# Designs tried in a protein design run: designed miniproteins, single chains. Part 66

Each design is a single chain, and the fold is of that chain. pLDDT is the mean over its residues in the fold that is shown.

## One batch from the design tools (miniprotein)

Design m2279
Fold by ESMFold2-Fast:
Structure m2279 (fold): chain A 99 residues (1-99)
Amino acid sequence: EEEEQIEEVKRTARLAAEVFRNAAQALKDGNQFEADVYKALLEIIGAITRLWAPHLSPEARALAERIVQLIDEGVAAIDKGDVPTVERIAQELERLAEE
């Protein structure tokens, strides 16, 4: 039961990491519209994860809350065009998915 929740939260981390890597590439390419689309997707992922967190076991909840914090930080970095921070956030999300 808890293992299933943790694995699902890890899938969310992997998804968010992929979207952040796509956002970083869009920013590098000067494609602001594409970066804004990925930002909107990340805001949706973050909002859903935050709504889901209170319904998770303590370990899965702690992981979900950390993912939300990273998404919020990464979204702010996209707004600033801070590619190094966006790439760092993607790497941290990938690490959380692997544990």
Scores: mean pLDDT 88

Design m2280
Fold by ESMFold2-Fast:
Order: C-alpha cells, then sequence, then structure tokens
Structure m2280 (fold): chain A 70 residues (1-70)
C-alpha cells in the first residue's frame, strides 16, 4: 500500500539523518509528515496516524542510541 510505503520511506530517511536532528526538529518533521498524510489519505484514523508517529519515534530513539555507542 502507498501509505505503508510512504511511512517506511520516511522512517528510513529519519534514521539516516537522526544524528543531525534535534528533538525539536524531529518533532516538527513528524508533525509535517502527519499533516501531509491526512491531506493525501483523508480516510486515515487518528489511531493509525498516532501508531505511525510512535513507530517513527521509536526508530529515531534506537538510531540515536546506536550513534552514542560508536
Amino acid sequence: DLVKKSVEAFIKGLVQVADKLTDEQFDALIDRFAARLREKYPDLTDEEIDSMRNKAREAYKKAKEEIKKK
């Protein structure tokens, strides 16, 4: 599905640049992405969007922890 592919691509991009992002910049990017998803896919529920936000946040935290170990 296009939604799942868009979310996965976004998360992969965030992980690649996690070391260059502040937490504020990351939150702003998540909010902008969520707004774009609502605009393109109006049938998405708040629960689905929150699930995507949580997945992105967990991936970002894991990426930052891995960077700290190096």
Scores: mean pLDDT 77

Design m2281
Fold by ESMFold2-Fast:
Structure m2281 (fold): chain A 91 residues (1-91)
Amino acid sequence: PSPEELDAEVYLALALIYLYLAKKSFEQGRLDDAVESAKKALELIEKAYELGLERDRPVMAEIAEQSAEIFEKAGDTEVAERARQLAEKLR
């Protein structure tokens, strides 16, 4: 694969890790940590999308949707809406 494709795959892998951490932090009641990790997951999928990672768009959309759920439950409705808009764009 090209260096750009490899970078996009790395960003997607990191986004999945941050989403996992966000969910674990949320389960433990660490809402600030959950929001921070979910924001990092969103940033990483935005980078992967900008690099043209089209084949994994459904996975990226799922990351955005699950991040939006965490933001909404934490009371950050503005960031939750942005995450949902990104998920819609990725479909």
Scores: mean pLDDT 82

Design m2282
Fold by ESMFold2-Fast:
Structure m2282 (fold): chain A 107 residues (1-107)
Amino acid sequence: APAPLSPEQAVRTAAAGVVAAYHLEKQGIADVREVMDALAAYFRTQGLPAVAEMVREAGKAALEKGIDEMRKVLIDTAVEKLGLPREVAERAVDEGYRLAKQSLGLE
């Protein structure tokens, strides 16, 4: 396995994965729940159970309340469970969102 992810890298990757899954479900290409389960399993193999739970909570928020609530869940969980400063958490989430949109050709 590669070197363990930093908390910032983990949050950025989680945000990118959740945003990508949400947009792929809107296009009928993927099931958000299946993608969230796979992403959560990945973070558990990296020794990051708090990030795995963050992915599940954010994915649920996206499906029930949309992308703005998903962003709030990602930021709040990164601050509360990973101990990141709020500014750092916001930057990591926003970078993840941008990377996901670029990867999907949305920006």
Scores: mean pLDDT 79

Design m2283
Fold by ESMFold2-Fast:
Structure m2283 (fold): chain A 109 residues (1-109)
Amino acid sequence: MEALLAELRAKVDRLMAALQQNPELTEGSLLRVSISPAERTVDATLVSREVAEAIAAQELAAGGTLTQVSPDVFVVVAPNGDLLVFAAPTPEAVALGLAAAEAALRALS
């Protein structure tokens, strides 16, 4: 788990640094964090709000769960145990999203 959390933080930090140089990419977008504990993989990307909502709706239809952490942060747990965290690309929302991802990973371990 600790190695996955370290990799996730490194990927998020790199993405946020790139976004600070290209602030136009943050408008209408959410940070998407994907975590597969079974595959021991993590990823961080930007998606539009519409794409984020479509992914969340698809996972809920498949029997997953959604938790709204704040107005700017929500977490989806897929039926297979994969975790998706969506956060507004602000330092505050990203910090909340990472904390939610860590808490969910500990609960699934």
Scores: mean pLDDT 79

Design m2284
Fold by ESMFold2-Fast:
Structure m2284 (fold): chain A 85 residues (1-85)
Amino acid sequence: MKSGLESLIHQVQQIIDYLKQGDTKTAADKAQQLADGLKIASDLGILPSDLSKLAQQAADYAKQGDTDKAIKLLQKLKDKLAELR
């Protein structure tokens, strides 16, 4: 479980890095994939549903081109994942 959380934190950081590079399409696609994966983990009782909601909101803002709001939500998601370690 700890290695899985570290992998998720790394994935969130990569999405933030794509947004900072201006690759909003890749960031949005990866954030959506992360949201879908977190939703499955929540449905299985492995992770809280709030994590998938944060990832989905970040994906939605990235799709709208609101990079600053997307990064803020992804940083909040990263912090929540770190608290579960």
Scores: mean pLDDT 83

Design m2285
Fold by ESMFold2-Fast:
Structure m2285 (fold): chain A 96 residues (1-96)
Amino acid sequence: MTPKMPKEVVEAELAKHLAVTDNPILKEYLELLAKLATGEITLEQVLERMEELAREHGTVEARLLLLQARAALGADEDALVEEVAELLGIPPETLR
């Protein structure tokens, strides 16, 4: 399949989002999403790289961004709710 957007359009949109974002982890995730949109990488590769970034940074913020990205890409919501609950130390029924 041809990429859904020209690389130049994706790069322009990425630049706009990066200009308003001071979080370096979010910047890295946005760059991965831009590569997915241009067809440079597959969905599986995006999820694998996002998981690596979450492990490397080791913060709650990095883990939450990974969970948000997985939800946006069509991951199982029930599994994501359980993972968020464990990360925050609260019962999963609280997030239902």
Scores: mean pLDDT 64

Design m2286
Fold by ESMFold2-Fast:
Structure m2286 (fold): chain A 101 residues (1-101)
Amino acid sequence: GREREIEELRERIRELELEIEIEEGLYLLSLGVGKVINDKEFLREQLEKFIKRYEELIREGEELLREAEELGDEELIEEARRVIERARRLVEELRAELERL
């Protein structure tokens, strides 16, 4: 019943958090490579790509938040909000890097 739905949603939130962490690692690697190559066009393309990817992850997180709110589980609501906030901060960092180019 409800306990199973809560467990399944918690796993989905954890998977989204892991995807955000993996994408952050890939973004940091891409910045390092772009700086070594000294290619502003490459850096711009990578930053724009990661911004779009994080915006997709934010949308996924917002759907998970809606499901957590429907279940009325406060812990899951807080976990979903935390994951969304992390992805939003990464978008802000990526946009700041793009403005520096």
Scores: mean pLDDT 85

Design m2287
Fold by ESMFold2-Fast:
Structure m2287 (fold): chain A 100 residues (1-100)
Amino acid sequence: SKNEELTERFREIAEETLKELKANPLVSEEQLAEIEALLEEVIEAAETGSIEEFADKLLEAVEKMIELGKKGGEEAYKKVLEIADKFREEVGKILNELID
């Protein structure tokens, strides 16, 4: 199903995003746990919610990642922004497949 495909693809993107963030020494374990929790909420919205709920939770997760980067200083901000942009692009592809 489209929802099952969305959930699985989003899970893969979320895992890659967390892997890239874990490789950044400027991101704390507490910050990683917060992002992981937000990504789990997006996965839940993909499985049980509407596409609108999924998109809303996704934007919230991206905004939190960017705010996290700002707190880490210039280099952390640049790296988190790159990761957030890639995450946004990949999810945008999935959303386009669901809308049309």
Scores: mean pLDDT 73

Design m2288
Fold by ESMFold2-Fast:
Structure m2288 (fold): chain A 68 residues (1-68)
Amino acid sequence: SPAQQLEQIVAAFRQTLEDIYRDNNGDVEKVQEQAERVIRLLSSQYQDPELTQALQDVAQEFLEELKK
């Protein structure tokens, strides 16, 4: 199912954000830069606007939590 595939990609992306955060010692600016690169890569690969929006929303939520 396309919806199930989207949810799986989003779940993997959340894990990727956690890994980026750990690997960059909590540097929010580096997390933002690397998240943007991953979103561009996945957006180019899948060419799915719904997936691209979901990835952007997840990255925004993650980055907002880091600024608290």
Scores: mean pLDDT 86

Design m2289
Fold by ESMFold2-Fast:
Structure m2289 (fold): chain A 106 residues (1-106)
Amino acid sequence: SKVELIARLRVAEDPSDEAARQALTEEVAEEMLRLTKEAKEKYGKVLGVFLPATSDPADARAAGRGALARLEERSDIEVLVFGAAAATEAALEEARAEAERIAAHL
């Protein structure tokens, strides 16, 4: 089955501001909820994966590996919605690389 990827990747303007990181996490979570609902209404079988604000690129890699494992176990997924709120540029770049790895696997 051809799976569509919808990716939403954001980075905090100030990684040291915990309130700003929380606000970004909430914004990305709301966008993910909306995109997942829209995709489910249009396509049916949707997998949502959300990474809350992190400074560790390893968290982004783990989320990407988890998404791929879920896709390998499920043949009925038509759309993957992958969202990440990053607290550092390094975490954002790893989330982007994981979205690209997922897209290449589809």
Scores: mean pLDDT 76

Design m2290
Fold by ESMFold2-Fast:
Structure m2290 (fold): chain A 60 residues (1-60)
Amino acid sequence: SLLEQNKVEVRLAARALGLTLSDEQIEALAREVVATYGTTIGDLPPADAAEVVARLRALA
């Protein structure tokens, strides 16, 4: 599912940025990406991907 794919991509992005997120934060952000964009983080245009990165930083 898009949710499960985005949970993996959120975990990888957080790790690449040196951020620690709870499982609940990872799921919440993954659900927001599905609701807002209807696709995976890896398929987002650069501007939308940058907004997701900003959300990751705000959650940590």
Scores: mean pLDDT 84

Design m2291
Fold by ESMFold2-Fast:
Structure m2291 (fold): chain A 77 residues (1-77)
Amino acid sequence: SVVSTSEGTGKAAVAAEYPGEVLLVVEVNGTAVSVKLKKDEDKGTSTNSFAGGGDLKAELELDRETGEAKVTLSKLK
């Protein structure tokens, strides 16, 4: 497993809309962060602390018309 910054883009489904809530859960080295988007939200961020110090940050951007999602993970000091 990798404990570092990661960024990617992709389409979850071609020509699909996401009409409801979206929940992203990411776990790195036993630390989990959750980003929840309500049906009227297209961006969200969340942070949680590692037990040994430092924070895990997750950012989510969603295009609800195309189904394109971008997830960015970073470790803060």
Scores: mean pLDDT 63

Design m2292
Fold by ESMFold2-Fast:
Structure m2292 (fold): chain A 72 residues (1-72)
Amino acid sequence: MELARQLLEGGKVLFKGGNYRDALLAYLRALELDPSLEEALANLEAVIGRMPADDPDRAAFLAALAAARAAA
């Protein structure tokens, strides 16, 4: 729980700083450790929504989001 919460807080700091990709990775790691973190899930969805449709990592992040949602 503590590490997942630390990743969530770190992701929020990165998001505030405009580092959307790093924030997204932090939120994904938080959800891998604690799939019940609704705030991390919501923020992850928001960041993915801001990525360009042609971003090569977008499909991988969408797959990771789907896996996290299935685990919850």
Scores: mean pLDDT 75

Design m2293
Fold by ESMFold2-Fast:
Structure m2293 (fold): chain A 55 residues (1-55)
Amino acid sequence: SAADLARAEAVVREYHEKNNGVLPLDDETLAAFAALAGVSRATARRAALRVKEET
């Protein structure tokens, strides 16, 4: 859902900012984003790709 994607994007953006623009797209990192945002791994991956493209 849009709300799930927005939560995932917020988690990913926080990680991106705190890690000086480094954003790993490995399975382990995406699973961690999914767990933190409370979303599916597919939603976390979509959010991570969007943040990477927008920043």
Scores: mean pLDDT 79

Design m2294
Fold by ESMFold2-Fast:
Structure m2294 (fold): chain A 76 residues (1-76)
Amino acid sequence: MKIKVVLPDGKVVELEGDKDIIVGVIALIIGVLNAVTGKEYKVVLKGKVFENPVELLEVELEDGDVIEILEKGEEP
């Protein structure tokens, strides 16, 4: 399957593979962002907010889905 991931800075990354691989890569991206920035992130899929990227393993992912990674809060 192929999906798009919108990063907090507005950049878009296209991911292609099995659901487990796609979710794993999203979790890795969030982990790296958290480690580098110290900020917490959330995932948005089809208007639903997920506090933990591993929750995506329990939801249906389809070709053409767009997943947004957003900050939980802004620090000055």
Scores: mean pLDDT 79

Design m2295
Fold by ESMFold2-Fast:
Structure m2295 (fold): chain A 74 residues (1-74)
Amino acid sequence: MSRIERMLAQFGEVLEELLNDPRLSDAQKRSSMEALLRHAIADVRADPSLSEEERREFEARLRALVEEALARLA
């Protein structure tokens, strides 16, 4: 498994924890997921070890994971 694949798997796990948190409203889950996406993208952009292609792929797949998670909220 590539480094990007492992990081995406961990990010997806955090999104699942947010979706399944009974203490959070749907609005709070949405805001938290959007904040996580912003922070994750900032971290990817700040990582000098990533190539332009790896950064683009990573950002696109992070956005797709959050979009899928947000679609599961009413």
Scores: mean pLDDT 83

Design m2296
Fold by ESMFold2-Fast:
Structure m2296 (fold): chain A 84 residues (1-84)
Amino acid sequence: MKDVEERLLALGKRYIELTRRFEAVRPQMSVALRAQLNAVLTRMTGALLKADIALYKDHDLDRAEEYLREVERAIAEAERLIAA
């Protein structure tokens, strides 16, 4: 439980950091790249919300862990797109 809660909090902070970085570079990005990053951030937000619901409402640790892995994959994708 505690490890999953700490991971959710840490990934939420990384999501906020990525959103701030995206906003800073957004005016300099192509329309296509901005659309790709928006799609990845939307998927990340959805996975974070689903992880929160699974952990605190449904008490389903396995599903929460699956959604947190999805968030981690989305973070890696967003970082690659920002670096490109």
Scores: mean pLDDT 84

Design m2297
Fold by ESMFold2-Fast:
Structure m2297 (fold): chain A 90 residues (1-90)
Amino acid sequence: SESLEITKALINILKKVLEWMEENPDASIEEIIEKLREVAEEELSKLDEESAKEVKEQIDVLIEKLSTLSPEEAKELLKLLLEHLEEALK
């Protein structure tokens, strides 16, 4: 289903960004946002047009939120979102 594809794409994006943040603990919020955009573009290329649009809209909202946070707060938010998305697949 499209909902399942969207959820899986978001999980993949969040996991890759969080893994990159663990390897780059001194990364600025600007660098985190740039990495999120790069990872999102790769995952969006694998989706159909409608699913890609929904993921893009959610990522844009997330980027807006992250721009108001510290790197530590951003990491906590991304972990919380990942946990909620993984729970939705159970």
Scores: mean pLDDT 87

Design m2298
Fold by ESMFold2-Fast:
Structure m2298 (fold): chain A 100 residues (1-100)
Amino acid sequence: TEEKKAKILEVVSKFMTEVLSKTTDPATANEIKRLMLEFVAVLDDPSASLEEIVEAAKRMLEEIEALFRKAHGETDPAAAEEVAKAVEEAKKELDKILEE
């Protein structure tokens, strides 16, 4: 459903804006952007189910959290905690979209 795909993209884009605003390491920022591009390819696949798209989004969120923690967790633990909270909130919004 195009409406639900648009809502998923909105949730992911909001998350990306927040995480990238906290990502000062250029190599990490580039890897995060690469993961987003891989997710967009899944979102654009007409054969992918909404459940598969949500699973791909959640996997991307978890990989981004791990990358952020590896790059910034020692120097900025507060930002790492904010990113972890953003991941959990994004997952909740994705579940709401999948349910209805």
Scores: mean pLDDT 86

Design m2299
Fold by ESMFold2-Fast:
Structure m2299 (fold): chain A 66 residues (1-66)
Amino acid sequence: KEEELKELRERFAQGDVEAARRYITLLIEQGKFDEARAVAERLRAQGHTEEADRVLKLIEEYEKLK
């Protein structure tokens, strides 16, 4: 729901990695790969480089399956 996405975005803005992970998963499910990549790049900027790298690889994998 829109309310859930808003809450996840706000928590992610505060540096909540778990919220970012859930938000990215929902974006991938909706086919919004560009937005998912943007969130992953922000995770990298926040110092979560390993998690950002893993997420970017997952996005590529799902995109290839289309």
Scores: mean pLDDT 76

Design m2300
Fold by ESMFold2-Fast:
Structure m2300 (fold): chain A 72 residues (1-72)
Amino acid sequence: AVDDLLARGDALRDQGLAAYQAGDYERAIALLTQSIELYRQAIDLSTTDSDRLRAAVGLSISRGQLRKVQES
């Protein structure tokens, strides 16, 4: 379950970055916001420190990318 959420979060982040590079800021914001939500769910479902760290790192990256898009 956690691994599935992390993989989906990573995929949505990649799609969000592709949308940003294409100049589609609305789609980039939506995809990165969805990525952030999946990482938050992964943190909530994590039973180990390792899984929580993986999810927290993904969350941090997606939040940073969202901020960059919003500053554009």
Scores: mean pLDDT 87

Design m2301
Fold by ESMFold2-Fast:
Structure m2301 (fold): chain A 58 residues (1-58)
Amino acid sequence: MSVTAEQLKAVEEYAKKHGLTILGSDGDTMLLASRKPVPQEVVEEIEKISGAGVRVFF
């Protein structure tokens, strides 16, 4: 599955609001970085927006 540019932009805006940085994507998974633990609700919303799996690094 491929993430569209529009979905990627929506994820980027949402991630920035919650202190996350988009590192990129690996196939069907979005890769994000955070300086703090991320609530599960934030991860779930990004998965919903992107239609892809999400992996967060601290």
Scores: mean pLDDT 75

Design m2302
Fold by ESMFold2-Fast:
Structure m2302 (fold): chain A 68 residues (1-68)
Amino acid sequence: QPIPVPSVEDAEKALRTVAEANPEDAVEMVRKSGRVLVTAARNAGHDDQAKAIEEVAEKVISEIEKER
């Protein structure tokens, strides 16, 4: 059973939700969750989507780091 790969938009929403739920460890949790989503996309053969998800994770992390 392959895990369905989320859209880039859904991945961004999920990562932002993880950050909101984990304010003290937001960067670590987004980085960890982002890696899981990127790995799932690559394993499904969606390398372009994996790269887009990786870029979204870096964007979310950058926004969190600017607020800290």
Scores: mean pLDDT 78

Design m2303
Fold by ESMFold2-Fast:
Structure m2303 (fold): chain A 116 residues (1-116)
Amino acid sequence: MKKKELLEKAVELLRKASELLTQAADYFRQGKPDEALSLAEQALKLIDEAVKLAREAGYTPAYEILENLRKYFEKKLEEVKKAIEQGDFDKAVDILREGAEMARRAAEYVEELLKE
């Protein structure tokens, strides 16, 4: 697979992860924490796949941004789980919305690198 095709796939996965995190936030607002957490875990899996694609593409700037994003979301998913245990769904919503924005910005950044 060509470098461009790998990075285009990574952008697609990051945009999908952002959508899943937005949906997860909406499910927490509806009082559906199990469904919300499932979507957030799916989003993290897509981000991990995007990191692997960026690594395979051999484009260090994309790999570094996505690896940092993956580590950030892994930590934030643990914070979401703790917020659920405490019944703090508002905090879980805020974390997931911030996560969705970060995934969207990462997708835009990688897409811009493809224009160089």
Scores: mean pLDDT 85

Design m2304
Fold by ESMFold2-Fast:
Structure m2304 (fold): chain A 65 residues (1-65)
Amino acid sequence: SEKAEKALKEIEEEAKRLGVDAEFEYKGDTIYIYFKETSLKTDGFAIRAIGIGYEYGLSVVVKLV
């Protein structure tokens, strides 16, 4: 999906800007973000990613692995 590719690109750029290490996966209308640890930085990034997903009509799910 073109909208999913754009959303993923924006989310990956935000992760890079904030120095967040995460894995990304897209399935259906959902973007999955996987973290190995949680911090204020990863929490802030997750909020931004959810907002980006919402603007593109996509759900964002955050998982600790």
Scores: mean pLDDT 81

Design m2305
Fold by ESMFold2-Fast:
Structure m2305 (fold): chain A 90 residues (1-90)
Amino acid sequence: SALELAEEALKDAEQGLKLAKEALTNESLSDKKKLSLAIAGAIRASGGKFLAELTLKDPNASEEAKKKAEEAIKKSEEAIKLAMEALKSL
């Protein structure tokens, strides 16, 4: 369903954001681990964004599904930006 896609999108976006923030802010990590987390964060966030965009294209999507999808897109875009910033800092 559209709601299930939106929920998975939000979960992927939030996980991507956590990984990207960890890569950017955790000074205790090696460059190799930061690289791995930044890439993983970007991939998860990109997947979440894709699922969220599919949800928004469904004309039968509920308002709850649309709101979750919009939140997923916003968090995914933030995650991708932070992941790219982490990669540039290496």
Scores: mean pLDDT 91

Design m2306
Fold by ESMFold2-Fast:
Structure m2306 (fold): chain A 93 residues (1-93)
Amino acid sequence: GVEKGEKARKKGKELGDKIAEGGGSGGLAGAIGGKLAGNEELSREGGEAGMQAYKGAEEGNISRAIGGALSAIGLAFEGGLLAGKLELAKELA
C-alpha cells in the first residue's frame, strides 16, 4: 500500500542526501533512485547532475555546484517517488 511507497521514497531520499553530502558523489544518489524505480534515464541523469556539482566546485562556480547538487537530490527524490508508485501499482494489480 501507500505506506510502503512512502517508506521507499524516504529511504531513497535519505541515501541520496547522504551521498550528495559526501562531496561530488551526488550523481550516485540519482543513480540509486533511478535503479529503485527501474529507470535507467533517471540513473544517468543523476550521474550527470553529480558531475556538474563536482565540476562547479572545482571551478569555484557556486551556482553550477549548487545547481548540480540540488538536481542530484531532486532526482534521487523523484526516483524514490517512482519506486513508491511501482510498489503501489503492484499492490493494486
Scores: mean pLDDT 58

Design m2307
Fold by ESMFold2-Fast:
Structure m2307 (fold): chain A 97 residues (1-97)
Amino acid sequence: SSEAEALQEIARLRGILDPEDIAKLKTFDDLIAELRKKGIPESTIERLKVQHKVAEALRAIGDGIDKALELRKQGKEEEAERVLEEARRRAMEIIRE
């Protein structure tokens, strides 16, 4: 994702993690733990958390759009609308925490 690519670029610029180490991380929380371990400032970590949250919300919307488009191709317009509404609700919950 664009978020993962942005995090990889930041890591390379700072020389804090090798791309191979980043590839071993399964979750964003794993990445944050490694960044703290490497002594990255908490202010930078907080900014990355906000950026990740926004990226997750946008991904939830994107997934909802893709699913709704497939349902529309099947003639399931009402179900497609419900999926979009659920995606919007999920995105809001991600932003709120």
Scores: mean pLDDT 76

Design m2308
Fold by ESMFold2-Fast:
Structure m2308 (fold): chain A 91 residues (1-91)
Amino acid sequence: SAMREEVEENREAVEEALANEPDELKRRYMEEAYRAAEALANKDYEEAAEEYRELADVILEMEDKLKSRTKEQVEALAEHYRKQAEELLKK
């Protein structure tokens, strides 16, 4: 799959971004987002669903740090990730 190859090719860029992110919650968000993308590329829908649930939890923890987003937008994004997890488990 081209998507799987692109995820692998960008691994070094993702690892560098993680190493250069000083905020622990932002690093966790980026790590979980990468893991979700990797699971989707591998068609591991159960793992992808779990990673989306973790993304929802992390984004809610980041609410106070996401000054460019309203509380309502952060909660909507978390709900979106939870719905994505539910849809993946139906596949």
Scores: mean pLDDT 73

Design m2309
Fold by ESMFold2-Fast:
Structure m2309 (fold): chain A 69 residues (1-69)
Amino acid sequence: GSLEEELKKKAIELAEELAKKWLETLLKKYPNAKGELKKVGDTTYVATVTDGDKVFTLTFSAEELLKAL
């Protein structure tokens, strides 16, 4: 139904916003780090922050966000 499609769209937008917010937060904490945001499939974002030998990766899934509601 149209309601399910709208909820999926909003969950995808929320996943992207959360990924960007997490990247901004870590890049402020690690000023020499490099941030990367990658879209994997239609519903998932992978955010990576690299600071020399240290790599932080977090996955943001619209499907997992919908399950948490």
Scores: mean pLDDT 82

Design m2310
Fold by ESMFold2-Fast:
Structure m2310 (fold): chain A 80 residues (1-80)
Amino acid sequence: MLTAEEYYKLGLEYYEKGDYRAATGYFYRAAELDPKNALYKANALLAEAKLYESLGMYEKAKKLYDEAKEIAEKYGIKEA
């Protein structure tokens, strides 16, 4: 079975490729396996926001982007 870190790495790889659907799935898997890691949850929400933006669902994308940003600011995520 893949670890949370391995799913997070896959999420980053697919995000870099612009495959936001796959990235979203991998980041949520990482967040499920390590729910204490706010970085995984923030990146899951960010990837999901990009997915909705790619589908023309800008209001949903904005809400998810704002939630990801709030988590990043609250937990001082500065490293990745």
Scores: mean pLDDT 82

Design m2311
Fold by ESMFold2-Fast:
Structure m2311 (fold): chain A 92 residues (1-92)
Amino acid sequence: DPEAVRRQNERLALLENLLLTLEEKPPSPEVFEQVAERFEKELKDQEMAELFREIARLLREGDVEGAIELLRERMAELRARADALEAEVAAS
């Protein structure tokens, strides 16, 4: 599904920009909660909604390093899934 590959690449680009923002100056946790609500309600993307809520939780606890590490882990997972989807499309 070429649409699935595009969505995964768009998610990865968004998370890469977010990682840079967190490393320089973290936004307020409330901003991440609002973005999570949009992913859940408008985009129907529960996985991204849960990720942004977990980042907001870590930021509320003052754990910026934990938020950065979680982002890196999720980016690696999304990259692996994008690679697998591209291989499946090529095989079809």
Scores: mean pLDDT 76

Design m2312
Fold by ESMFold2-Fast:
Structure m2312 (fold): chain A 60 residues (1-60)
Amino acid sequence: MVTREQARAAAEAVAKAHGLPPPTDEQIDAIQAWLNTADLATANVPAQIRALVEGRPLPA
């Protein structure tokens, strides 16, 4: 299970790498929820985290 702290660290790392503003608490909560439901073995995790930080909908 992915913790909120792990989701925050991942979101902040992606935001920093792409010159985006710091992620909001709502974006971090969305990322944590996605990480706990997604098949991480097959998902493009960095691309999905970037989409969530940018406020874009996740591909189904």
Scores: mean pLDDT 71

